# Ledger of designs, part 59: designed miniproteins, single chains, continued (4)

Each design is a single chain, and the fold is of that chain. pLDDT is the mean over its residues in the fold that is shown.

## One batch from the design tools (miniprotein)

Design m14039
Fold by ESMFold2-Fast:
Structure m14039 (fold): chain A 73 residues (1-73)
Amino acid sequence: SIEEAEKLVEKVNKAQTVEEAKQAGVQLANLVPDQAIRNKQIALINSVQSEEELYKVKISAKDILALLKNPQL
């Protein structure tokens, strides 16, 4: 649901650790019905290993939420 996706985006943005952000990000990516997009986002999130790269998880979360709110017809 969109509500669940929005809560997961909030968890990513409020995460105190890289691990917390990645866990919330992967849960969010698993809401994506398209397997190729889902796998691409999970790979991107899992590539993050430091706080300096945390912005990548936040960008992924924003992109996923936008996709879920505006699906293709």
Scores: mean pLDDT 84

Design m14040
Fold by ESMFold2-Fast:
Structure m14040 (fold): chain A 63 residues (1-63)
Amino acid sequence: SAMDKELARREAEKERLAALIEQLRERGLSDLVEALFRQRDRSLPAIIAELERELARYEAEHS
């Protein structure tokens, strides 16, 4: 059903978010993660996209 597909999508987003938070915190970027979570008007996909962008930026600067 559409509801089951939506639930599966949200669970996948939560798992991706948790992995990104762990990766960023491991790199010392906890303050950045916390700042993004304080932005109440951002959707979960938008937060994930921004965290992925910041991780990629950090890796490019420190490779």
Scores: mean pLDDT 79

Design m14041
Fold by ESMFold2-Fast:
Structure m14041 (fold): chain A 96 residues (1-96)
Amino acid sequence: GPPKVTVEAPAEVRQGEPVTVTVKVEGPPADVEVFLLDLGTLERTQVAKKKVEKEEETIEVVYTPTEPGVYAILGKATSKEGSGTSDGATLTVLPP
């Protein structure tokens, strides 16, 4: 079947401080993309891209926000057996 993607992140971070996003991917080998979607503007930023080869692999993405706002963090894995997309993890970026 298609890969399963789960995203975990802190609910809140201050602008200019690093946040670690944990992306767990299960299933066939896949190309994994991690996006931040600004919920106010609907602008999408790719923050990571990685090939995963193991049946279960965890990717840690360190991201430092430059803009305050409310974001959805999404992981998408694309494989020969189809694509899987995570539920959105909400990250609130506070002003400095």
Scores: mean pLDDT 86

Design m14042
Fold by ESMFold2-Fast:
Structure m14042 (fold): chain A 100 residues (1-100)
Amino acid sequence: SAEDERRLQELLNTVVTRDSDVKEVEEMIRELIELLKSPDPRIRAQAALLLGRIVATMLDKLSPEVVEEAKRALEEALKDPDPRVREAARYALELIREAE
């Protein structure tokens, strides 16, 4: 939807660094997890990639519960009907593992 595209664009325009506010980043992670359920596979794929990048960047500062929630959402995306979404989820999980 146009709303999902706007939400994703706002998240893409937000620069996340290790100095970012943890509460704001955890809210972004929850919104990205919601976007993994978008009817548009392009939005689901981009949300998966951005989710992986953000979690990998902030891994040591995020609550373990939020990290597990993000990993579970990405593992679910590995079963997505669209192969591009599955590839994005696989790459995102690899980014998180490399940051561990």
Scores: mean pLDDT 87

Design m14043
Fold by ESMFold2-Fast:
Structure m14043 (fold): chain A 80 residues (1-80)
Amino acid sequence: SKEKLEEELKLLEEKGKKAIEVAKTLSKEEAKKFYEEFKEDMEEQLARLKEKYPDAPEYIKKAEEIVEKTLKELEEIIAK
């Protein structure tokens, strides 16, 4: 349902914010490993979402944008 999709998007945003805060507390080496594991987990979650909601491309695009933004912010933390 649309309500469940909106909840999934909210959970992705919250998970992303938490990941960014965690990454800031880690060493550069630990942050790199955390990034790789987080990226893999997010890609798996997006794949499941696409399979479960094939008729909701606009929501899938929003989920992809949330993941991309989070990964970019994590990359910037690691690069410093």
Scores: mean pLDDT 83

Design m14044
Fold by ESMFold2-Fast:
Structure m14044 (fold): chain A 64 residues (1-64)
Amino acid sequence: AQALIDELVEAVVNGEEDQARDLIAELKAMGVPKQTVIDALNRAKELVSSEAQKQRLEAAIASL
């Protein structure tokens, strides 16, 4: 699970939206807690410099 969480953070930072979406679905299917996924996305948000990307991440987190 940790390797996939790290991969999710990297995909988000690189703007790989399709890969990030697939990784979120995979983590959920494996029974990873929703809060763990939210925490990973919040960490990725801190690494992103674009305001538009941060806003999209906030919307995605809110929809979880």
Scores: mean pLDDT 78

Design m14045
Fold by ESMFold2-Fast:
Structure m14045 (fold): chain A 63 residues (1-63)
Amino acid sequence: DIEALKKALEAVRAGDREAAKEYLSQIKNKEVRDYIIALLDAGDYERAIAVLEKHLEFVEKKK
């Protein structure tokens, strides 16, 4: 999931919504995935980035 999260975050930062959704579909956490997709569909990219960064940080702490 870490690699998919990183790629989704890069795609959102680049404004590539289609690539972001493709990488988000690979995330196992359905709740986080669906929430970020909803934010992207609403055009709330700043919140989508913040949620992705926070989730990635917590997953990476587990190493």
Scores: mean pLDDT 79

Design m14046
Fold by ESMFold2-Fast:
Structure m14046 (fold): chain A 79 residues (1-79)
Amino acid sequence: SKVEELAKELQELLEKGAPKEEIRKKQRELAREIARENPEYSEEEVLKQLEDQVKAYELQNSELSDEEKLKLAKEYAKK
């Protein structure tokens, strides 16, 4: 589905560390398609949920425990 394609593209942008402007553009496109398939929700409501999910993802990556940060640092140091 188009929603799956847009969700994949958004995930790839997030993993690639794309500029916030590109991420926001993709979020808006995804929100529009989700709202089309779910007419009970407005585009604005869906967009807010997607923004909250991205914030949760950023928080989860920043809230890595000291042990998880050490594990990543050790993997980086091996290269």
Scores: mean pLDDT 69

Design m14047
Fold by ESMFold2-Fast:
Structure m14047 (fold): chain A 87 residues (1-87)
Amino acid sequence: SQLAEELAAIEADPSVSATEREVARVRAEAMELMKKLPEEKRKELQARATAGFAAVDAAGADDLEAYLALYREILEEAKKALEEEKK
């Protein structure tokens, strides 16, 4: 998958920082969990993620800590949504 290929490329690059590797790992986990959600819930989380990333981008800085925090938030919301769907 594209996510697995991106993660492998980042992990293979010795110039990538520990924060960049953590962003890649959390992003990959969040995206895989989102694939398991119902379409409506997935679109809701995607919309919130898009707004959050747009806000970071608008700041004009490549703030990896802000991206990491956003991916962690998405991951936690995806985990909660999956548990709610399991009943």
Scores: mean pLDDT 74

Design m14048
Fold by ESMFold2-Fast:
Structure m14048 (fold): chain A 87 residues (1-87)
Amino acid sequence: VTDAEIEAGVGAIALAVGNWAYKQGDYEGAVRLYEIAIEHFRKAGDLEGLAEALENLAKVYEKLGKTDIAQRYRDEAERLRAEAERR
């Protein structure tokens, strides 16, 4: 197991817990957990995990009425996902 694999694993756990918080309507908790996931996916170089976390963070900001912030996160997620898929 490499440091990158550990970071990706922590990011995946934070993402999963963030998704659960979002489903419970805990948007504040979901933001914190998605931000943790983003940090760990960045350290791992996991572009797909990073894009997913950013896309989910955008959904939370839409629920909080912060549409401009949500759009910026969606645009970043799309760019990262396209980069990851270029193979």
Scores: mean pLDDT 86

Design m14049
Fold by ESMFold2-Fast:
Structure m14049 (fold): chain A 74 residues (1-74)
Amino acid sequence: MSPGNQAALRGGLGAYEAGKRAIETGSASLGATAYWGGRDALALAQESGGDEQALEAARKGYEAGKEGREFGGV
């Protein structure tokens, strides 16, 4: 895996964990952090050639962040 895809994988996994925690705890700020982190990881994975694992992690992070942002603290 390229360094860019490795960074995207780490970012996506981190965003996914933050997004899950945001949903569980109702933290809108953590949901926003996960949302932007997931978007950045997705863009980086796409620019880095789109490794399957990196793209999957980034998409999961982005989706969890979207949910956390919408439901966390509402």
Scores: mean pLDDT 78

Design m14050
Fold by ESMFold2-Fast:
Structure m14050 (fold): chain A 76 residues (1-76)
Amino acid sequence: TMEELIEYLESLGLKINEGLKEMVLKLPDTRSNRAGLVSNALSQNGIELDEKDYQEILSAKNFEEIKELVNRLLAK
């Protein structure tokens, strides 16, 4: 769920503002909405995604794949 993704991102030490949380919790759990949440959360913490990284997140089939991609991005 979008809430589980928010909790995961915050568990990695990322600060997510309340407005973003409120917005995404109203959205359906789709690939596009998950990619948008990850991209915005990383951007709020000074991490810019390039187009390739964004497309990889957008292509993620499940929550475990997203976690792997986010961990890789934070290791850069």
Scores: mean pLDDT 79

Design m14051
Fold by ESMFold2-Fast:
Structure m14051 (fold): chain A 100 residues (1-100)
Amino acid sequence: SVEEQLKELEELAKQYHEEIKGKSVLEQAKLTIEFLEKVLEIVPDLPEEVKKRLEEIIAKLREAVEKGDEKEAQKGIDEAENVVVEVLILLQERVDAEKA
């Protein structure tokens, strides 16, 4: 259900934020890739534009990690955080619509 997807994503986001604390930018980027891949698994029915943005961020983060590019890794992490907030809002709106 959408309510179960929201709860699972909220739990995943909480674990992700705990895991990235005190890590290097490149290690945070690796954890961000894993987090975004899990987001796509939990919410396979995301709008195509949102799904494409997540996939593009994953690709950029993978390249930044491979090259050791901390600046591009940080940009990718920041972009990922913004898109995940949008996904959480979208799922909350879906839950609210089912209750109406």
Scores: mean pLDDT 88

Design m14052
Fold by ESMFold2-Fast:
Structure m14052 (fold): chain A 75 residues (1-75)
Amino acid sequence: LSEEVEREIDLALAVMLLSLGKIAFEKGNYEEALELYRKALELVDEIIQRYGDTPEAEALRKEAEELIKEVEKKL
């Protein structure tokens, strides 16, 4: 895979992880939501380190950090 294609795949995976976390949160599965949000944040940080900081990656990072803070208050 080209570097650009790998970046797009990683970004899509980060979005999917956040979406799965939000579903878990809505179901009251806060531990599962926290794990999924942490995985998404880790992947976004890796994307930024590997491909550079972009508005898209920065927005995902900020969203993941906010979601982690919210779910931690429920635990």
Scores: mean pLDDT 84

Design m14053
Fold by ESMFold2-Fast:
Structure m14053 (fold): chain A 62 residues (1-62)
Amino acid sequence: SEELVAEVRELKDRLLARYDEQFTPEQVEKMRALLDEEITKAVDEGQQQVEDLLASLRRALE
């Protein structure tokens, strides 16, 4: 769903904000690009993949 994809993108931004305090801007930009690619892939593959990615991002933010 669009709501689920929006939550994945929100959690991605929260994770990157945390990383911005720990890593260089170059490293954060690379992580952003990789996460954006994974989100695009998950959306293309289906709802289960988006849910799996959401769960992974939630774990990373714990």
Scores: mean pLDDT 83

Design m14054
Fold by ESMFold2-Fast:
Structure m14054 (fold): chain A 67 residues (1-67)
Amino acid sequence: SAVQRRVAIAELRRLREIPDPEERRALLDRVLDNMVRAGLISAAQGEAVRAIEDPDEAIDAAIELLS
């Protein structure tokens, strides 16, 4: 739903405020898992985002999938 997409985007934006890159990555992986389970993105799209080494670029890619 549009509401679920907006909530996911807000969660992804909050990840950028986490100073530790490893913690940011771990929380991004959790958000991606939740997005796949909710049917907001495909498993293949989630894997493509996980393959991005830079966590900020990965967050941007995840937001683009929901926009």
Scores: mean pLDDT 84

Design m14055
Fold by ESMFold2-Fast:
Parts: structure tokens; C-alpha cells; sequence
Structure m14055 (fold): chain A 101 residues (1-101)
């Protein structure tokens, strides 16, 4: 299903953005390092299949979903909400970079 594949791409993009934030903070575990390698390989295959413009659109969708989830969860987990907002900004920057290609 094309819809399922795009939903998986959105999840992979958000997960990679969050893992990159953890790496910058020195919080990357061996399990998360392995997950990053798997996510990077999946995203490379999607980029080859759909191209940079389509991947940019999906990254923007992932950013919007991350912001929505951050707002909904802010009271229960403000730290997670801040991480989701930072992930959204990374996804928007990725979309801009992909379009500049």
C-alpha cells in the first residue's frame, strides 16, 4: 500500500530526527545507533524511489504531526514536547535542503 509506505516514511523521518537530537546531547545508546543505521538505509531507499520533492513533502507532514503531538503532550511531558518541537525544526530544515538540491 502506497499510503502505508508513506506513513512508514513519516515515522522513519521523525524517528531519525529524534535520534539525531539524542546524539547531539551525548545520549545515543548502542541500540539507538543501530536503529539510526536502519532508518538511514530505509530513507535512502525512499529517496531513490520517490525523489527529493516528495520526501520534502513527507518531512513537512512529519514536522506538522510532531508539533501537534508536542502541543497535546506538553502538560504530561514537557521534555518530550520540547524534543518533538526540535525534531519538527530539523524536519523543516531537511525539507528546505531537499528542495534546494
Amino acid sequence: SAALELARLRSALLSLALVELLEEEGRLTPDLRYAREVLEAELERYLERYGPEEMARVAEEAAELARENAEKGREENPEAAEELERAARRLEELARRLRAE
Scores: mean pLDDT 85

Design m14056
Fold by ESMFold2-Fast:
Structure m14056 (fold): chain A 90 residues (1-90)
Amino acid sequence: AAERAAEAARELARLLEENEEILAKYLMEEEGLSEEEAREAVREAVERARALADQLLANKDTISEEEARAMLEAAERAKREVEELVRRAE
């Protein structure tokens, strides 16, 4: 469970990193952020997702199955949201 959640978090980080320009434009349009603020927000999201993956792997033997499952579901939801935004921009 924790390892699957970590994989999902890594995939999320990769999607965010690969689609920085699309996501930055979305944040500028929806939240009124400047280009610099929007790019920084995406980079922070990438760093946060990578940190979550590392944390999950470091604590894989101590994290509960319930907590790991909740984190996996959250990461998968975030991935779907990013994929929808990217699809909409294409």
Scores: mean pLDDT 81

Design m14057
Fold by ESMFold2-Fast:
Structure m14057 (fold): chain A 90 residues (1-90)
Amino acid sequence: SAEELAAKLAQLRQEALEAGILTTKLHARALELLEEQDPELAEALAEASRAPNDLKVAEALIALGLPEEALLQILEAQQKALEELKAEQA
């Protein structure tokens, strides 16, 4: 659901903030990772991310009719971006 996707996006954003990582830097790294795998999916995330909050981003992604696998791929890219940025701080 949009609420579940939004909650996961919000959790990743919160983890980034707690680690001292700028949310804009997390977003940029996630887009770079997605673009390497699926440029069209990266463009979809970039457009949806213009929405004012995580719930509206999630609603926009779901409205595009993306399959569950694509939504998981977006979450995986965000998670990998967070892990890479945390490692760069260590």
Scores: mean pLDDT 81

Design m14058
Fold by ESMFold2-Fast:
Structure m14058 (fold): chain A 98 residues (1-98)
Amino acid sequence: MKSIDELIAEVEKLIEQGKKDPTDLDTLEKAVKLMEEIVKQAKNIPVRDKTLLLFRVISAGASVLLAKRSKNPELKEELGRAAIDVIEDAVERLKALL
């Protein structure tokens, strides 16, 4: 199993890839799933903060799911960018708690 720092570095790489192409929903889905695993592995985080981080990750996952189901290219890009913004915010919040 990779360390939490290594997993965070992988999510940050996926975020940068997503910023270059927010319609690459497979890359965004990988970032969401990896961030969920990071939050699950994180120890000594208060229950409130862990719950709010999980809520953010779930919200990003919902944006990716809606983007995949949309036939509108502009909406796909907007939902992809929304997922990137939420995951990036979640990473910064997690780093502040570590």
Scores: mean pLDDT 84

Design m14059
Fold by ESMFold2-Fast:
Order: structure tokens, then C-alpha cells, then sequence
Structure m14059 (fold): chain A 60 residues (1-60)
């Protein structure tokens, strides 16, 4: 349903944000501080990948 699709997409975006933050945390642990722009790119990329995978799973 449309409601189910919306819920899965929201969950995927939030999961992607968490994954992106984890990548930033890994860089910081390695002594690398990403710039604000690099952090935005990492978060956007992770959210985009999670959304893409969710859309592929939803496609029947």
C-alpha cells in the first residue's frame, strides 16, 4: 500500500542517516575530521543508497 511504502522509505532514510553518521565516526576515530561539506555528502550518499535499496525491495 501507499502507506506501507511511505513507512519503509522513512525507515530507510533514517537508517541511512545512522549509517552515514557511523562512517563519519569511523573517520574521526582514525584521526580524520571531514569538512562540513564532506559530512553532508557522506550523509546524503548513505541516505540515497538506503532509499535505493528500499525502493528495490518494494518493487513487485
Amino acid sequence: SKEEVGRKMREAILKGADEGQAKIDELRAAGIEPSAIEQMVILADAMGEASKKAMEEIAK
Scores: mean pLDDT 84

Design m14060
Fold by ESMFold2-Fast:
Structure m14060 (fold): chain A 74 residues (1-74)
Amino acid sequence: MELKEQLRKNVRLQLEILKKYDKETAKKLMLLYLRNLFELYPELREEILEIVKEEAKKQSKELQEAVDEALAEV
């Protein structure tokens, strides 16, 4: 589905942006991003969580930890 692929692309772009920040800032920005995505796509909340978990596994350890901490607070 085109929308799911667009969401995956958007998550990847957000993670690329987060690489420029420290872990604490990346966590805060990820929390805001997740909250915004859940508001825009409430029907896709579970799919968004799965995409974020999958894409985070491809990132650096520090970014993975920031994302994991953000996901724990959602």
Scores: mean pLDDT 83

Design m14061
Fold by ESMFold2-Fast:
Structure m14061 (fold): chain A 75 residues (1-75)
Amino acid sequence: MKYVLVEGDGGVRVTLRVAIEGDVATITGVAGDTAALDALSPEEAERAARAAVAAAIERAREAAKKLGAKELKLP
């Protein structure tokens, strides 16, 4: 299993748990440091979280391609 750590807007850090089986990479979990989100308004927290997750997914997709995976499946 590989973990991808990405820092997003507002210092939000997101870790994706990725399992690679043959040509397929699957995101099996998403974890993040939510303490920074608690200091934001609900609207800002949602935008920051979504941006961080999107960036982490793109980084996971590139890492999966470099490891020979042809597909990335979301959870």
Scores: mean pLDDT 67

Design m14062
Fold by ESMFold2-Fast:
Structure m14062 (fold): chain A 92 residues (1-92)
Amino acid sequence: ADYYLEKGKELYKQGKYDEAAFYYRNAASIYEAQGRWDKAAESYELAADAQVKAGNTKAAAFWYRHAADAYEKSGNTEKAEEMRKKADELEK
């Protein structure tokens, strides 16, 4: 999981946003399978942010909704609401 998160951050710094999003999504899925909802949520949020930078607004909205669900499961209702608002703005 951590390897994918680190690789995603490296690619993001290089401006390779689609590749960064791919690695962030893989990190999120592994954290989710481990029940690490805080780390899964952060990783889905990073994937969505990378998709915004790549110009993929529909994909970004999708991953912000995944981040929101993961934040709710972690007990972070404030971040969950923030992610839902970001998704709604992108789908307008």
Scores: mean pLDDT 86

Design m14063
Fold by ESMFold2-Fast:
Parts: structure tokens; sequence; C-alpha cells
Structure m14063 (fold): chain A 58 residues (1-58)
């Protein structure tokens, strides 16, 4: 499943990464990981869903 979001917060344990851009968040079929793609740049990162602390939906 894919969600359009305007903000995602990733908890790394040592700190948080906040992405305050229009993104798509695509969940893996097993729900274990999510791929976050920044629409403006096309840059993608894949993170465990357990590390995502916030998704602010568009």
Amino acid sequence: STVNAKKVVIDLGVGNITISEDVTVTFSDDGSTATITVKKTGISTTVPVSKISKVEVL
C-alpha cells in the first residue's frame, strides 16, 4: 500500500530524521519495511516500519 504524506519522522535510536517534504510511503507486502520517496528529488530510502514514529498524511 502507498500513502501520500507531507512529513515522516524516522527514529534511529541515536536521534530522529525528519523529512518535511511531499513524499510517498510504500509499505512492503509483509509490512516489515517502508520505502519513502521524496517527490521533488526522486530520492528513496527503505526503513523498517518499527523505525517510523510519525507519518503526516497529505
Scores: mean pLDDT 82

Design m14064
Fold by ESMFold2-Fast:
Structure m14064 (fold): chain A 88 residues (1-88)
Amino acid sequence: SKEELLSNADYREASAESIDNAILSALGAKLGLETLEETEEAIRENPEEVEKAFEEMKKENGEALDKALAQRDELEREAKRLYEQARS
């Protein structure tokens, strides 16, 4: 049903957001920041420092980070596909 497609899409979108929030939280921790909001502000105000912290994350847990990003991208693709199917 359309309702099941939308519910499944919403769940995958929420799961992708959860992965993004986990990555942002880890990035913020490396920058000495305590909230996602502060981390988002740092990305806008100090992109070079954020990029350096992200490169350090890749060195420490590159395989796990790559897997998380790939999972997030797949969840976003599946969510878009399900939303498109529900729209039809």
Scores: mean pLDDT 84

Design m14065
Fold by ESMFold2-Fast:
Structure m14065 (fold): chain A 56 residues (1-56)
Amino acid sequence: DLEELLALARRLLADRGIDEAAALAAGKQMFASDPNAKGPYAEAELLLEYLLARRG
């Protein structure tokens, strides 16, 4: 569910001390470069991918 994905992304951001606005900006940049990333689910997935990449 989108709401659950967004809640998870926000909790991961808070846990890592990452600003949500900065993560959204990074997600939008990745979304613009990925022609298959569309809609609110894609944004939530990009946020999670961004967090997982930073965790690496």
Scores: mean pLDDT 66

Design m14066
Fold by ESMFold2-Fast:
Formats: sequence, structure tokens, C-alpha cells
Structure m14066 (fold): chain A 68 residues (1-68)
Amino acid sequence: SMKDKLKEQAQKLIGELEGYAADPRLPPEVRAQLRDMIGSIRARIDTDPEVALQAAQLVLSHVRGLMS
């Protein structure tokens, strides 16, 4: 189903975000904020997978920009 596909995509992006949250190249305060955001996104996966996916995409884009 579309909902299952959205959940799968959101989980994949959360996995990438968890990688960044463990990356010592990011400041500790940024990693802490990222972990909080990951928790919020994860909490929305079952109820609003489309919102969770969109949030994960926005956060991932922002974090990738910080790593340039």
C-alpha cells in the first residue's frame, strides 16, 4: 500500500539521520538536536507517515548542507 511505502521510505531516511547523529564531525549540540528530531519523526511514522517522510527529507537536506 502507499502507506507502507511511505513508512519504508521514512524508516530509510531515519537510518541515514541516525548515521549523522553518531558522526563526531557534527558538534555535540547539533547531534543532540538531531536525535530529538529523529525521535519526533519516528513517533509520527504510524499515524502520519507522509508527514514523517517530509520531515525526514527536510532534516536530512539541512544536515547534508552542514557537512559541506
Scores: mean pLDDT 87

Design m14067
Fold by ESMFold2-Fast:
Structure m14067 (fold): chain A 105 residues (1-105)
Amino acid sequence: LSPSLRDDILAGVSEVATATSLTSIKNARDTETDPEKVTKTSRSVARLAEGVLRNVEQISDPAARERVRRRTREVLEEARDLAKKAGSKEGVEIVEKALRALEEA
């Protein structure tokens, strides 16, 4: 496979995953008040971010890599805000750890 084809596949998979997660988190913000359920969402989002970060490491195009990183940060920031609103201290800690991992990548 050419590097450009690999980059397109990795960026595309990451884009779909992050877009779906962002929509789910925004919907949860309007309806979910249970801190335990929000903590579960925080764990799911952190696992998604971990997978996306592995893909980002393999993207050769700087513009595509930056786009994926920016989208992943948006998802994590929305998840952090959801956790704060719901009062899930564990959820906030999980998401903030994932945000630090993204900044180090």
Scores: mean pLDDT 76

Design m14068
Fold by ESMFold2-Fast:
Structure m14068 (fold): chain A 80 residues (1-80)
Amino acid sequence: SLRDWLRAVFGTDLELPESLRPRARELYRRYMELVIEEGKLQKKLNENPNDPEIQAELKRVQAEIDRVRAELRRLVAESG
């Protein structure tokens, strides 16, 4: 859930202002899609460890996950 993700990212339960919840939900949705893609790519890489295309895609997805987390941190900083 969004609440569980906020707890995981910030180490505490955060209550976001209602105005920020739609943006946080959109970031969480993107995060979940990226985590699923990362898992699929890791599985493919286990089958083909030396595939440079899968390695490149995995790095891209991991960079996007980091970006989404950074966007969430910026969003929360704007609220406090």
Scores: mean pLDDT 85

Design m14069
Fold by ESMFold2-Fast:
Structure m14069 (fold): chain A 69 residues (1-69)
Amino acid sequence: MFPKLSEDEMVDFMIKRVEEAIKKSSPEQAKQILDEVRRAVEHMLEEGVLSKETYEKALKELDKLEEKV
């Protein structure tokens, strides 16, 4: 993944797409999507694509989306 976006812009874009996917999904599917995105964000941190601060922001936003499921 080699976007020209800042880390914050990448996270915001990802969260917006996840929110739209959740709105179109059953609660079971939404939980699966959230689990997959959490794993992707963890992998991005491990690969050095995301800073720890941006990673923590992403997890916080995913937690907010999980409350809507």
Scores: mean pLDDT 77

Design m14070
Fold by ESMFold2-Fast:
Structure m14070 (fold): chain A 94 residues (1-94)
Amino acid sequence: SSAAVEEARRLKEEAERELERLLEEADNATSVQEIEAVRKRALELIKRVSERMDELLKREPDNEELRRIAEEFEKLALRTYVHIEDRLAELKAA
């Protein structure tokens, strides 16, 4: 594997652990303010990791493995965002 692929794998693994913790915080949140704080932290994490993945893809644009890792991260980020938005909607409806 290239150095860019190894870095992308580590970034994704670290981001998955951080997002999992944020999802647990979202599930345990009891107020709209608490969910909004989790949402902000999740978006900042997603932005940071996505920007770094884009930098790696610019170095190796034809690397299909790197592209797959980036796509898998984007799917994870979208699922995380949707879960947090659903939780926010639940607390607003209560």
Scores: mean pLDDT 89

Design m14071
Fold by ESMFold2-Fast:
Structure m14071 (fold): chain A 94 residues (1-94)
Amino acid sequence: MPPRLVLTDKEQALEMLRGLRLSAERDGLGEAARYFELAIRYLEEGKNDEAIEYLRKGREVLKEWLRGSDDPYRENQLEVLDRLEELLISLIEK
């Protein structure tokens, strides 16, 4: 692949989704990790509505888990989830 300094919106969203999936797997949140895996697959297939649906499902699982956490890490994860939702919405809007 030729070197590039800037990623497309789709490439940025995919990288962020991969990061969320890895974080969910590391924290033992298999349900959230599975939803993010499905969001990645649908986004790669150009099925943006389904990708957003599964992103939101994974986000809700993470939010519920984070609400029970006293770790400052919870705020960073919520911010990342919000940014990914914005990116996927922008991809549907072109």
Scores: mean pLDDT 73

Design m14072
Fold by ESMFold2-Fast:
Structure m14072 (fold): chain A 70 residues (1-70)
Amino acid sequence: MSQAQVLAAVEEALRTRGFSDESIAEALRLTAQLLAQGASADDAIRAGINYAASLEVGKKLREIGDQLDA
């Protein structure tokens, strides 16, 4: 699988899950970095998706905190 195909797969998976453009961009950056370091396509895809999920959870926790502080 080419790097372009791996990045496209991660982007499509995150897009389908309704993740924000910011989370997608950060996940693609991590996936590209892992591929450059010699990680397998499967590992890079998994790490990118998990990272995006962590960013979305962090964002939701901040949004909830802001609502509770109001």
Scores: mean pLDDT 78

Design m14073
Fold by ESMFold2-Fast:
Parts: sequence; structure tokens; C-alpha cells
Structure m14073 (fold): chain A 75 residues (1-75)
Amino acid sequence: LSDEEIEARIRELAREAEEAIAAGDYRRAAELARRMGELVPEHRALFLGAAAQALLKAGDTEEAARLLAEAEALR
């Protein structure tokens, strides 16, 4: 993917994540944040942190803890 393609894909995923949050679908917001981290590996830890926060709002404490540990390992 070129930088332009990555930017367009991130913009699309961010829009979907905003829609998911507005709808209260925190599980979907977490999945979208994780996908954004895969597209921008240099910021993967940031996106994993965002996904973990969304999972905490969804009540998925164990998965959130796993993502936080993964984010720490990428530091």
C-alpha cells in the first residue's frame, strides 16, 4: 500500500469506528482500531491501546488485558 492508500484506508476505518462508538458497538470499535494498527505498524501500540479501551467499555476485560500486554511488548 502507498501512503495515500494507507491514509484513505485509515480514514475509512476511523469513520466506521466513530459510527460504531455512536451506536454503542464497542466490540466493533475495538476490531476497527486493531485493523488500523495493522496498517500503521509504527503506531500499532497506540491503536492496541484504543482497542483495549473499547473492549473495557464492552466488558471484555480479559481480551483488553491481552491487548494491553501486546501493546507493552511492542514498546
Scores: mean pLDDT 81

Design m14074
Fold by ESMFold2-Fast:
Structure m14074 (fold): chain A 75 residues (1-75)
Amino acid sequence: DSEQKQIKDDRDVAIQQSLRSADRLQKQADDLRAQGNKLLADGDVEKAKELLSKAKELSDKADQLRQEAERIKAS
């Protein structure tokens, strides 16, 4: 029973780690998007585009980690 519970716990840990990493990356993406939008409002278009591009990359990575968590759940 202990081994089966450990396997379940290890899977749950992996799922939670992927979801926490996704949440962290999404928060960073949201923060960069907010900064980029402020720079756009201030007229700093070049820096805004760099931050918005970075935010997109982090958001896409967060989505990949959420898909990984779903894959682990399905296993």
Scores: mean pLDDT 82

